# Designed miniproteins, single chains: the designs that were tried, part 103

Each design is a single chain, and the fold is of that chain. pLDDT is the mean over its residues in the fold that is shown.

## One batch from the design tools (miniprotein)

Design m3581
Fold by ESMFold2-Fast:
Structure m3581 (fold): chain A 74 residues (1-74)
Amino acid sequence: MSPAELQAAVREHTAAGLAALDAGDYPTAIQHFLRAAEEASKLGEGAAEGVLNYGRQRLPPEHQAAFDAAVAAA
């Protein structure tokens, strides 16, 4: 996968995560942000961290704990 394809995959998963947030589907949003971060990690550690922080900040506090646990398990 080229850097451009990785960047496209990050954008697609981030967009899907935002759509899940708009729908109130927090577990699905968390999964999409984790997949976006996984693809971003192939570009660099800073890119993955940026995606994780972006997703976490948009989750309600009660779902941030679930997000932190999912990140630790990955």
Scores: mean pLDDT 81

Design m3582
Fold by ESMFold2-Fast:
Parts: structure tokens; sequence; C-alpha cells
Structure m3582 (fold): chain A 61 residues (1-61)
């Protein structure tokens, strides 16, 4: 959930947070390679997708 993502980010060091967002960016690029067009999404849809990707990256750790 968004609350769990925010709580996890709040517990991270600056270096851990940077690595986390680099992983999030890598997942976003993978989705683009699979055919997702980010320019077709609204701001709300982009934020929802970002939270979903962040949750997935947190689950992998």
Amino acid sequence: SASEVMAALGRMSDEERQAFFEQVAARARELEAQGLDFSSLSLEELKALELEIMGEVLRER
C-alpha cells in the first residue's frame, strides 16, 4: 500500500533510497520495452503505476 511504501522509504538511508529509485526506474523501462506507453497515461494513472512498481521492488527486498 502507499502507507507501507512511504514508511519503508522513511526508514531508508539516502544511498538505499537512491538504489531503490534506480530499481523503480529500471522496472519502468522494462514495462516500456514490453509496450507500455507512459505518454498515454494520465498523471493519476502514472502515480498509481509508480506506487505499484515501488510496492513490487519493496517485495523483492
Scores: mean pLDDT 78

Design m3583
Fold by ESMFold2-Fast:
Structure m3583 (fold): chain A 73 residues (1-73)
Amino acid sequence: SLQTLSNAKAYLIEEIKPQDPELAEKLAKLDNGTFLELLQVYGVYDQDLENKAKLKAVAESLVKTFGVASEPP
């Protein structure tokens, strides 16, 4: 549901925000479709949106992968 997706997005953002507030802001600006596609890259599907352990693992992976300010080539 839209509410379940919204809750999952909020949870993920709150897990990232203390570690990387800029990344959290970028994720907050993603539309719901793009956000779902991002989750699917990390193996998280509609059935997993209430799985806080899976969402926390995605948050940790995103901070590790994208939390470093990199200059584009």
Scores: mean pLDDT 77

Design m3584
Fold by ESMFold2-Fast:
Structure m3584 (fold): chain A 96 residues (1-96)
Amino acid sequence: SGSVAENTEKLGLERGGEVLEGVRNKDGTIIAVLVKLSDDEALFGVSGNVDEETVELMVKKAKDAGIKNLRLFGSGLGVPLGLKYAKKYGIKATVV
């Protein structure tokens, strides 16, 4: 019943991760989240209602934080956009 991004944030925090970035819509619902698990691994949760520019900015944030491995949780266009930009920025992405 939670959004993909909300469920990803919860999972990442339960695993001892830290939130690097979260994006909310006008209603305050989290629609994208980046949770760092280790020096080179993060979870990226992205809802299908997120625009492409936001997805690219979040992937750039992961690259700037030194992330090399991204576990991608997505719905709708979130998955193909997350994969597109991970490839563009040289980050290995695994769809969950």
Scores: mean pLDDT 85

Design m3585
Fold by ESMFold2-Fast:
Structure m3585 (fold): chain A 79 residues (1-79)
Amino acid sequence: SMEELEEIVSDVLQKLMEDPEVREEIEKFNESIRDLSPYEQAKATAEFIVELTKKYFPEETEKVEELKKITLEELEKLL
């Protein structure tokens, strides 16, 4: 279910946020997207989370990519 996917992604994000190196990468990324529209920021953020997962938790990548796809499809419906 989507709820189970959200729990998995939340756990991955929690673990990523515990690493100071990852927090620095997140800060630099946030600076790079500041001038983008809200939709483009959301899209870029979803892509970035997938890339961090590939780097630090590659076994969780498929679940994070699945949630990214669902999230972007829902965002497109709101446009």
Scores: mean pLDDT 75

Design m3586
Fold by ESMFold2-Fast:
Structure m3586 (fold): chain A 85 residues (1-85)
Amino acid sequence: MEERKKVAETIAKELQKLRPSWEATLPKLEQQVANTDLSEAQRQEMLDFLALVRQLLATDDPEEQLDLLLQAGGVSVEEIIEEVR
């Protein structure tokens, strides 16, 4: 859909604005998660989230970034398109 490409490009543009902040803080957050007294399940969930953020930072392809967010957020493309009206 043409709308899918528009949504992907909008998300990619917003992610690029956040990229410098995430790149600066991500290593510190990873270290804090590793050293926090969390259950193994909670620690793994937080590490999985940080791994997703690293994947988002590793790509500049809007479609790939959108697919990663949809996998993590459990939202459909249709739901995102409805909000962009």
Scores: mean pLDDT 69

Design m3587
Fold by ESMFold2-Fast:
Formats: sequence, structure tokens, C-alpha cells
Structure m3587 (fold): chain A 75 residues (1-75)
Amino acid sequence: SEKELEEKIEKAIENAVAQAAIRYKKFGHSKEEVLAFAEELLTSYARMLGLPDERTKEALEKLRERVEEMLKELS
């Protein structure tokens, strides 16, 4: 269902942000490295789900905003 798909996308974004935060804070990776990692993780998941390009782009835009906000809070 559409609602189930939206929930899966949201959880994937939350997971990617959390993984980026761990790499930034605990492992000392750069802001550029953790953003690239999060984008690759979400892109791979979107491809696995067969998401259309437009929906993948929207998910990546949300991911980028959340990662940037997380990095501001942790810096």
C-alpha cells in the first residue's frame, strides 16, 4: 500500500541519518563522507524497492536536509 511504502521510506531515511551520526561522532568521518554514505545507503534502498526517479529524488532531498540539520546539532 502507499501508506506502507511511505513508512518504509521514512524509516530508511531515519536509519541513514542515524548511521551518518555514528560515523561522524564515533568514527570521526568528515561531513562530506557521512553525507555521501547516507545518500548511497538510501539510493541503494530506493533501487531495491524499485522507486521512480522522482520519488527517489524527493527522498534524497529530505535525507540531505535531515543530515545537514543533524550535523549542525552535533557541530
Scores: mean pLDDT 87

Design m3588
Fold by ESMFold2-Fast:
Structure m3588 (fold): chain A 118 residues (1-118)
Amino acid sequence: MEKLRKILDVVSELFHDELGIERIPFEIVDERTIRVDGEEYEIVYEDIEEAYYDPEKKQLIIRKDEKDRDYTIAHLFAHVLIDKKLGFKPEEKEKYDLLAEKIAATAYSYVTGKIPLK
């Protein structure tokens, strides 16, 4: 938990620094629940090909066989921050995916000293 918390804290800080957006409060409630700006998001493990964020269900859906779970959670957490502050624009999806990946990868590497495994 402490390692994941530190990674998410760095994601939040980089999001604030990179975009000039006010820092969004968050809390890791347990191994399957993150609270972001007063809303709870569930971490779900499923037999799927690729991890994804479901804004309607408020879920971070991760592969059961995911090697770097902390990185994947950080990546999907960055998508939650983008959704809450910038809103979802279909025409900007590729930009938001790249932004989330860059911020999460940077935070993960800074905290762990490792490069995320794909």
Scores: mean pLDDT 79

Design m3589
Fold by ESMFold2-Fast:
Structure m3589 (fold): chain A 100 residues (1-100)
Amino acid sequence: MPSVFEQASALLHELAEALLNKASPSTIQAIADRLLEVARQLSQEERDTIALALAFLLQELASQLSPEQKAIVIELMRALAELVSPRVAHLLEHLVARLE
């Protein structure tokens, strides 16, 4: 059985593939919801790691996202900002502002 951190990493990879392949908003939302659920089970350090990886991914994909995909990932980043260290939360909030 994979660790909770390995599950979070796999979901982040699945989210990246879904965004790149222009998956339906409902599919992207389902992955985002599961990533948030798994993130709540991680340590603070692991949450920060996943959030930073997500931030990097979204910076690379920002110009390729539809309005519906942007709405979902903004909501995901806002929810993660409540679960991470203040420094990482500030980075996520800054990225949200850039995507709006």
Scores: mean pLDDT 84

Design m3590
Fold by ESMFold2-Fast:
Structure m3590 (fold): chain A 71 residues (1-71)
Amino acid sequence: QPLTDASIEEGVLVIEIAVDYTIAKNSKDPEVKKEALERLKEIQKRAEELGLTSTVKDAKDAIKKIEEMLK
């Protein structure tokens, strides 16, 4: 199966979700958590544009967890 540009972008988005979520989870700085949250919202929007249902779900789950940490 040849890698398409969309498949490469999907892989990048998945890695970005994991990195941003890990940064937010391990940081005690609320500004760092807010920056990660903003990036995750952009990733969710891009994943929705690409029809990447699983990636959208992962981004939404990460966003929800970080929003709970900011309460």
Scores: mean pLDDT 82

Design m3591
Fold by ESMFold2-Fast:
Structure m3591 (fold): chain A 65 residues (1-65)
Amino acid sequence: GLSVEEFLTQVKELESIIEDEALPLDVRVQAAEQLIQLLQLPQAKELDDDYALTLLSKAQQVLAS
């Protein structure tokens, strides 16, 4: 299974990708879908609730584009 350290690293990498407006939209959409999947894992409880909601909002905004 995915460790908390690996989970946090992947979350930060995906957040960076979805925020990078220089990247193609399809790449950002794939990152947003992966981030939403990570946020459904038990490890997501280790995130601050406000930060988790911010990540979900950012991912949903990219998917709406």
Scores: mean pLDDT 86

Design m3592
Fold by ESMFold2-Fast:
Structure m3592 (fold): chain A 61 residues (1-61)
Amino acid sequence: MDELIEKLKKEIEEEFKKAQEYASNYRVAKQTDPQKAEEYRKKLEEEVKKMIDLINKLKSL
């Protein structure tokens, strides 16, 4: 069980880092390229959803 918890925590950290990167890219793109900003917003939403799914999986252990 501990190994699975450790793996899930690591995956959550990885998705969090990706979400932060997309959030940063979205902020920059909003000033120069609205179409690219929309792409980053969608990717950010997808990464947030993945993090929520992983957190729920961790809570179910």
Scores: mean pLDDT 82

Design m3593
Fold by ESMFold2-Fast:
Structure m3593 (fold): chain A 84 residues (1-84)
Amino acid sequence: MGEELEKIAREAAEKNGLKIESIQVTEAPGTVVLVVKIEGNAPEETVNKFGEQVREGVPLPTTVTVETDEKGATVTVTARDRPA
């Protein structure tokens, strides 16, 4: 699942003209957390649109948290994996 989330995040970033500095994937039983760092001064509206597109692309219950500052943005995606 983490690999699939990373692919969705990369595709959404490309569609919005965002450059990804790093992606960190943490997998735990029933939960996958993806932390995406966006390079440069991305507009807040563009980062929020990216987060919405990632959420729409994930076929699991997903929460997206966006943190932006003058130096960049961090987007945290939490997906819950359900057995069966």
Scores: mean pLDDT 76

Design m3594
Fold by ESMFold2-Fast:
Structure m3594 (fold): chain A 61 residues (1-61)
Amino acid sequence: MSVEEKLRERLEEIEREYKETGDVEAADRRMAGAYLEALAAGLPVERAQALLRETAKRMRE
């Protein structure tokens, strides 16, 4: 699995948990952690930010 695929999987898990709990602070902390881990693993900032923005949009809808 690529770094991008791992980030997508983590973000999907975070989205599912948020939809069950409504805990914005927990979701924000987990998304920040997933973002930093992906960057440390070599994922470009632009791609990581795009995935996070898409996930945040879905969580609002």
Scores: mean pLDDT 82

Design m3595
Fold by ESMFold2-Fast:
Structure m3595 (fold): chain A 71 residues (1-71)
Amino acid sequence: SEKEENKEIGRRMLDHMKKQKVPASVVKNVFTQFLNHYYPDDPNRDKIISEVNSTPDEDLFDTLYKIIESL
């Protein structure tokens, strides 16, 4: 389904950023853009973005993978 394909795009994006050691602030911005592009009509989008922005850098990737799985 498109939903599962979009989740896979998100996971590949996170995998790439993790391998490249992209700064947490950039990861948060890119993930926000991902949500706005692939999940523009999600009623929880703003709440998810707030969770992402409040997540400590150490926990960021683990939290983002879990968020993608819940989409």
Scores: mean pLDDT 87

Design m3596
Fold by ESMFold2-Fast:
Structure m3596 (fold): chain A 98 residues (1-98)
Amino acid sequence: MEALKRKIEELEEEALEAIKNKDKEKAAKKFEEIAKLLEKTDPVEAKAYLALAYSARGDLEKAREYAEEVAPYSGLSVDEIVNYLDGLIEKIENNEIP
């Protein structure tokens, strides 16, 4: 678990840096790598990272598809998840998240 957690943290840092540099495809690929690492141990969290990856690309249709699989476990609606992820990316681009 510790090695996996460290790898995810590294990929998240790389994704955040890519978002700040407006390299949305690089950010999306990093989130997809996290999802791949989690798919067998935490499939719901893996799908949340896929929703985030497609949100980073601006592919809201695919982001919504993955959000639909996450919604039953989150206590949020699909629209709330998509809006949260899109807003999170915007805040990261503006350096509003520490």
Scores: mean pLDDT 81

Design m3597
Fold by ESMFold2-Fast:
Structure m3597 (fold): chain A 92 residues (1-92)
Amino acid sequence: GAEEAERAGEGAAEHAKQAGEYDKKGDYSGSAGGVIAAMGDGLSAGLYGRKGEEGREAARRGGERALEAGKESGTPAGKLAGEAALKAVEGA
């Protein structure tokens, strides 16, 4: 429910940030892993969020936080990870 959506959203934001940090280091496998993980967490947040209004709000906030964290990295991989997470939340 809402608690699971919130935890998944937090995971998406952390993975978007990690994708950006790996990108800064030139670690392409780490960056790709961060993008995939952020997208998966976003999907999980959206799916958990389907069970009620509070869950939907938690999932949406999680996706928005992931996008902000990704953009804040200033890197293509971080931005991509954040955008992928938000789109996964919206698509769930």
Scores: mean pLDDT 85

Design m3598
Fold by ESMFold2-Fast:
Structure m3598 (fold): chain A 91 residues (1-91)
Amino acid sequence: TGLTPEEVELYARLQGIIVARNDKVSSGAGLQQRGLALTVIDGAGQLLGDPAVRERALAAFEEGYAEGKSMSSEEATKKIRELVDQGAEVS
């Protein structure tokens, strides 16, 4: 209840950037975080009962990952903070 498709997409984008930042420190360092994020996205899609929510969230995750890969570590950390402040957390 209260969870929206837009919040799921924002969460997914945030997680993509986090995984990309972690992978920049060491190849595969983001693998566990990727697994956790994909589990949350799958659960949220099931909860909302719309497969399109899951597909859009997966696309947002990959977009966030690509965006995070193009950023410096400092830029990625700043962007993560901005998205968290915008409510990209699913609790």
Scores: mean pLDDT 77

Design m3599
Fold by ESMFold2-Fast:
Structure m3599 (fold): chain A 65 residues (1-65)
Amino acid sequence: SMEEVRRLAMELTNAILNKDYKTFEKLLEESKTLPPEHQEAVLQAARDVATFRKDEKALELVEKT
């Protein structure tokens, strides 16, 4: 659902802001349970935030997903 997409995107953003890469990886793994279009929306939101913050580690974790 779009509600789950927004929830995961918000939690992923918070994990990047807190440099909590363990939670970030767990949330990326949870995104795999979503339909492919919803997973891609979540991953794109994470990529956008990581790029804006120049967080190379977060970007690498998204690309491995």
Scores: mean pLDDT 85

Design m3600
Fold by ESMFold2-Fast:
Structure m3600 (fold): chain A 68 residues (1-68)
Amino acid sequence: SMEEEIERLREEGERILKMLKTNKWSEKQMNQVLGDFRALMRSRGVPDDVIDELVEEMKKEIEKILKE
């Protein structure tokens, strides 16, 4: 179901954020990964409003990491 796919994508997003924290990736690298994740979600048929929500959640977490 789409709900299960969205939950899986949220888990993937959390794993990506952990990798970004652990590896201390640059803002440029983080933005590239975020762009790739957005493209992946579109290719999987995820609705644009859901993609935007998931990407904004990730951006918010990235901003917190970069500020601290």
Scores: mean pLDDT 77

Design m3601
Fold by ESMFold2-Fast:
Structure m3601 (fold): chain A 103 residues (1-103)
Amino acid sequence: MREEVAELYRRLKRKFEEIVRKKEELKRRVEEAGETTPEILEEARKAGPLVTEAAELWERIRELDPEGVEEMVERLERLHRERGLSEEEEAEAFLELLEERAE
């Protein structure tokens, strides 16, 4: 039912927001160090379970709401064609789409 699907979208949004925050922090650390140090790589590896959890939620959503997933993918592809999104802009657009679906 729609509420169960909305809850999955809310969970995915929370996980993806955490992934984006960790990625931004790691990027800042690389810039400060001037290179990707072993310590930075170790912290990146610690994010592995979070990425796996997000992927599992996405697959579950795809099974329960294939039309919604298709609409999101089409909107992201259109934005890429029209604007040529950066990686950061793409992440922001994806979070916005997840927020719309979570309501």
Scores: mean pLDDT 79

Design m3602
Fold by ESMFold2-Fast:
Structure m3602 (fold): chain A 82 residues (1-82)
Amino acid sequence: EEERRKKILEYVEEELAKAGVSKEEFEKYFKEEDIEELAQAIALQEAYREDREGTEARATPLEDDEEATRAFARELVEERLK
């Protein structure tokens, strides 16, 4: 859970940095409560993803989770900044 929050924060910071927003301005767009709610939503989605048959014979890319997390961060930034 905490590790996921850290990854989300890093990805959100990267997206905001690309938009020209500093870390100090980060809190104006994403307060700690917003991050906590996001972490909860991610945890729920992870429970659904675990039911995806992770032990399958198919090749499951390890970066799949990272791309999903980045997509989440990107969408949030777009909703807040758009």
Scores: mean pLDDT 59

Design m3603
Fold by ESMFold2-Fast:
Structure m3603 (fold): chain A 94 residues (1-94)
Amino acid sequence: EAERAAESAERAARRAAELGAEGNYAGAAGAAIGAMGDARAAGLAAGTEEAREYAEKAERAASEAAKAALAGDAEKAERAAREAAEYARRAAEA
């Protein structure tokens, strides 16, 4: 279900933020890429416009987190990962 994909995106995005805080930017990028894929799956399976919109926002935020982590921008990577987790949670609740 879309909700399970959104929950997976939230967990992956939270993991990206945790790995980034540990200084493991390669791991953070990988987790963020995982969150992006899960968020996309949630959007494609979404039964409501609200859930789809939040899933799309989560996918974009996760993409930003991955790019920032790969660039070594710790602050931006953590902010984007937290935004992805928040949007993914909203998608699961919608």
Scores: mean pLDDT 86

Design m3604
Fold by ESMFold2-Fast:
Order: structure tokens, then sequence, then C-alpha cells
Structure m3604 (fold): chain A 57 residues (1-57)
């Protein structure tokens, strides 16, 4: 399930900090706080996909 709106809104920066370096390594555009709700769904999926696509070193 998608994380709560409150969780994303309260600490979106932490989510962005965690996702943005992974996105940068994968060549994906960084997430924006303004798109947090839409991005939260993609963030969870994308982080997992990035982790699967990126080297495990």
Amino acid sequence: MIPSTEEWLKNPQKGLEGANPLFEEAGLPPLTEANGLSASRLTGIQIRKIGDSLPQA
C-alpha cells in the first residue's frame, strides 16, 4: 500500500534524500516535494527497481 499522506508530507525531504541519489545513479530525474503524493507510489516501486537494477557492490 502507498504510505500515508502525513508521512510523506512530514518528512518528504528524507524521502527525497533517500530516493534522489538512487535516481541520480540510475539516470532518473529527482523527485520533487510538490509531486510527493504521486511520487510516493512511484518512489516505493522505483527504489525497489533501482535497487534491482543498480550494482549490489
Scores: mean pLDDT 53

Design m3605
Fold by ESMFold2-Fast:
Structure m3605 (fold): chain A 99 residues (1-99)
Amino acid sequence: MKVKVKVKLIFEEGDPEMAERYAEAAGDAAVGIALNAAKQAYLLDGGKEVEIELKVKAGGLSKEKLEEIAKKAKEEAEKALKEEGLAEELEFEVEVVEP
C-alpha cells in the first residue's frame, strides 16, 4: 500500500444519554475525514502516512461497544475505498484510544 491512513477515536467523558449518538456520529465523521485526507495524500504526495485524531464526548460506553463502532467505521471506509477504486493504494486503520 502506498498511503497508510490511521484514525484515532479518543473517547472522553460526556453525557451518557448522548454517548451512543456521539460515538456513531464520530465514526461516520472519521470515515469521511479519513477518506478525504487519504485522497489528498495519495493524489498530492503518494507514499505518505496520515494520522487523524477525533475527540468525542461519548464516555460511559463499554470498550466492546467503542470497538464495535470503530470496526463499523473501518468497514465503511474500506467499502468507500473500494467504490473509489483506491482499495489497493490505501491502507486504513481505526484505533480506539481509551481515556
Scores: mean pLDDT 67

Design m3606
Fold by ESMFold2-Fast:
Structure m3606 (fold): chain A 62 residues (1-62)
Amino acid sequence: SSMAESLAGAAYLEGLEAGGEEAARRAQKDTYRAAMSAPDEETAAKLAGEAGRRALEEHGAG
């Protein structure tokens, strides 16, 4: 969906600044997956945000 793509794109850019290409790819994939797995738009935003932050914490630190 357009929302999942937008959220994933934002996570990619955030990851790129925080941890480089590897962190960006992981943040993008995790955010997109989380958004697409949600039953509604509100839940998608919450899960996507959480997944993106978690990916950056795990792969952006360094």
Scores: mean pLDDT 77

Design m3607
Fold by ESMFold2-Fast:
Structure m3607 (fold): chain A 85 residues (1-85)
Amino acid sequence: SSKIKQLIEKIEKIVKEIIEKTGDDVPALSLSEMFRLLGNEELAEKFEELAKEAPEPKPLTEKDREELEKKREELQKLVEEIFKL
């Protein structure tokens, strides 16, 4: 489904942004485990690879924390949309 592909692309972008700004690999690892449980090994491997790209954590400004919170909320909504399909 093209809708599933679009949701996955949006999830990938947000996860990558979180990793690049924070070094937080937990969202990527959680998604990898989720897709593995769903039997999608290709997506599980993709998110596992994204987690491996995590840089060393940086101190965050208040603005960065606010932007990241919004990105985490958007990520959760996109994941919920996949389960509604």
Scores: mean pLDDT 81

Design m3608
Fold by ESMFold2-Fast:
Formats: C-alpha cells, sequence, structure tokens
Structure m3608 (fold): chain A 115 residues (1-115)
C-alpha cells in the first residue's frame, strides 16, 4: 500500500539524517546475507553498492532496511513482536540479541525467501 512505501521512505530519510549508526548493523547484515535467498541477497547487495561511498555502519543499516522492506508483505502478524525486538536490539547496538530476533523472523518467512 502507498502508506507502507511512505513509511519505508521516511525510515530511509531518518537513517540518512542520523548522526550515529549502530555498529551492530554490520554483523547483523552478515548474518542475514548467509540465510536469505539469492534474490533477496542481490537486492540487499544492490543497496550496499548504491551506497558504497557511505560509512560501513550507515550502508549496513540501509541494507537491513531493504531486507525489512522485502520481507514485509510475507510477515505474519505473530512476527511483529520479533521485528520490534530486532529493531530495538539493532539501535541499542546489541548484535547478539538482534541476531536472535532475526532468527525468529526468518523461521516465520516462506522458504522461497531463505537459503
Amino acid sequence: MAQLERDFEREKERILKAKTYPKAAVPVLEFLLEHVSEEVRKRIEAVMEENKDLPEEKRATLAILEFIHLIWPYLPPEAVPALHRFQVALWKNDPERAIQAAEELLKLLPKSLLK
């Protein structure tokens, strides 16, 4: 829906304007790339290449936003708490808890989106 696209555009702008980025975004992105399908990986890598001139943490944060955008249409209502925990852990710079929440999210996604 148009509102969903506007929400993702707003998040992208918020990330681009942020003064600091979670260092946890780098190891979290590496974890996600090992577990997603080739099609999802290619789209995440395209965002990273588009933003190659940005700092690593900022680039990784934008790539994670693209992952969330890609999985959103497939996300069941029961996945919303795990998505919230994932985002909170990421921005609190807690890679271990962010990865744990990401594992919960991946289990709720269709196999077509996974490696």
Scores: mean pLDDT 80

Design m3609
Fold by ESMFold2-Fast:
Parts: sequence; structure tokens; C-alpha cells
Structure m3609 (fold): chain A 94 residues (1-94)
Amino acid sequence: APPSVEELREEFGRLLEELIRAANARDVARARQLAEELVEVAKQLASTGDPEMLELLRRAAEFLAELAAEFAAVDPEMSQVLGELARQLREIVE
């Protein structure tokens, strides 16, 4: 059965929390995998057309762009992964 909007929202939140843990651990390979999974869930959330979900994705993109900026001096590769994810999330909600 296709996942519900609630299940997709919960999955997005869980993946985002795991991404933050990977970033703090400087695990770039895991962060890259989680970013790909986040993009796929984000596409499903955006496809619902739900304004609350679109706003969630916009806020997530802004948060990830800020997090990428924090990593820019200390882990440029992690910063690039987070910044690219933020860009992809913004494109999904346009």
C-alpha cells in the first residue's frame, strides 16, 4: 500500500534526525545516502500538494542551508552534501 502523508512526514523527520547525527559524526558517506533518501521522501510529500508539507520542506531546506554554512570551514565535503540537499529540496517545492 502507498504510504500515508503522516507516514511520509514521520519518515522525513526520522531521516532528517539521522542526517544531523551523521553530520555531527562527520560521516559523509552516510550523510550522502540519507540525503538521497530525503530527496525521494520529499518528492512524495510535494506530490501531495499539501501546503503544510510544502512549508515543512521549505523550512527543512533553510535549516540545511544554515547547517551547510556551519560546516563550510570545518568539513567542506559535508557542507557540500548538506548544501546540495538544501538546493534539491528548494527545487522540489518551486
Scores: mean pLDDT 89

Design m3610
Fold by ESMFold2-Fast:
Structure m3610 (fold): chain A 63 residues (1-63)
Amino acid sequence: SKEEEQKFAAEKALLKARLEALARGWKILGTESRVVSDDVAEGVVRTDEGVVEATLTLEEAKK
């Protein structure tokens, strides 16, 4: 379903943001994922050095 695709995209976007924060050597303090629009999801990682964000379309998340 579209809701399942949105949840998957949000989880994948969050994983991408987490990997970027870890690659920078930053300490993760919090994580949040959300559906920004019908076809776009976002992952947000709050760190001790700043905020890392990743955005994926539902189409990109299926790849």
Scores: mean pLDDT 84

Design m3611
Fold by ESMFold2-Fast:
Structure m3611 (fold): chain A 86 residues (1-86)
Amino acid sequence: FSKELQAEIDLALLLMIAAVAKISGELSEEEAERMVKLADRVAEIGSKELLKRAAEALREAAEYASSEKAKELLLKKAEELEKLAA
């Protein structure tokens, strides 16, 4: 896979996890950690558009976080991506 295609796939997975969290009203710490790893892979490409969309997905998922630790992990990563996209 090209790095660009891989970043698009990782972003799509992030969006899917965020959507499932919204529907279920729940996001585990394991799911939050998975989202952070996906966001890191998206950030490897450095595309501002992909970074902004990933940060939005992380912030939306944080609203449904089952623990404070999961919420803080997602919000911290979203803030990092927002700064990279600026």
Scores: mean pLDDT 85

Design m3612
Fold by ESMFold2-Fast:
Structure m3612 (fold): chain A 88 residues (1-88)
Amino acid sequence: LPDLDELSGEEQAKVHEATQEMLAAVRAAEAAAGRVLSPEEIQAILLEKAAELLASGKYTPEQVALAVRLAARAISARTGIPIPLPEL
């Protein structure tokens, strides 16, 4: 995967946008569940959202993969729990 800093400002904005959509999906799921989600549940939500973003045609596979990694990192930092991800 390219580093975020190697991307154009437009591509960085796309990665940030996709990351925010993933974080919003996790927050919505936590609110609906009324509890803290397991790492496996968070992984499933992130991967489902990644598939939706890829299907939209709005983002490249590399942008979505970076967004998944950034979203998982942000959630791990917030919760103190590592989120398992497939190799990207």
Scores: mean pLDDT 77

Design m3613
Fold by ESMFold2-Fast:
Structure m3613 (fold): chain A 86 residues (1-86)
Amino acid sequence: MRAEVEALKAEARAALRAAAEAGDPLGVRLAVPVGGPDGETLLVLEATPEGWREVGRYGEAEPLPERLEQLRRELAADAAARAAAA
């Protein structure tokens, strides 16, 4: 479980590096599921010049499906706001 979480974080760091090489790292958010049968947590990571930071963590206090739906709405609203700003 913890090894899986560390592997997912390593993948997130690799994705940030790839995004930075593409020249558009700021504001990219990645939702990664971490955890196992005892509890699934969804981490929301945001790409910053200083690396990945946690902007949200869902699943600890509420059923994961409800937290996933909440996160989906939040990410959709953020994407819509960016589209409107273009």
Scores: mean pLDDT 56

Design m3614
Fold by ESMFold2-Fast:
Structure m3614 (fold): chain A 82 residues (1-82)
Amino acid sequence: SAAKKAREQAELEKMRAMAEAARRAADTGSPEEAARLMVEVLNYIKNDKSVSKEAREYALRTLQEVSARNPEAAALADELLK
């Protein structure tokens, strides 16, 4: 339905914005803020089963790229998830 497609598009845009915020924080030298935003994205995906597969895959791929390039942010995010 058109409503379902509109909702999936909105979730994709939301996931993109959140994941890119984490990437920007990491790139600007704020590993603590990047870690916090990464955890926020992961918790959103975990708690909202309505997130589309495409939006989830985009977010997880972006966070994986951020983690690979920013090991300090990745380590801090891991600690926040404990």
Scores: mean pLDDT 79

Design m3615
Fold by ESMFold2-Fast:
Structure m3615 (fold): chain A 95 residues (1-95)
Amino acid sequence: SSSKQQALQIIDQGLQLVEGIRAGTGVIDGQTIEDLLNLLKSLENLLGSDSLPEKLRQAIDYYNQGDLARAAILFFSYGVDNLIQTLQQLKEQIL
């Protein structure tokens, strides 16, 4: 479906950003965090709320409330390696 194709594109974009952070080629700033949170929000909208771990859903909820600082804290506490694993698992479930 078009939604499946859109979800795969979003996952690949997210993986590219997170892998860049892990490799030290990306800058961890407020804009990068917002971009990742917006990608995760788009995935939740396409795949359903149960598609994401609770901690990432809570980070999105804080971001939606305008609380970027709390969203960022929850996001970083989840961890870059865990986020890569989550995105890879979602991709495998969709394929």
Scores: mean pLDDT 81

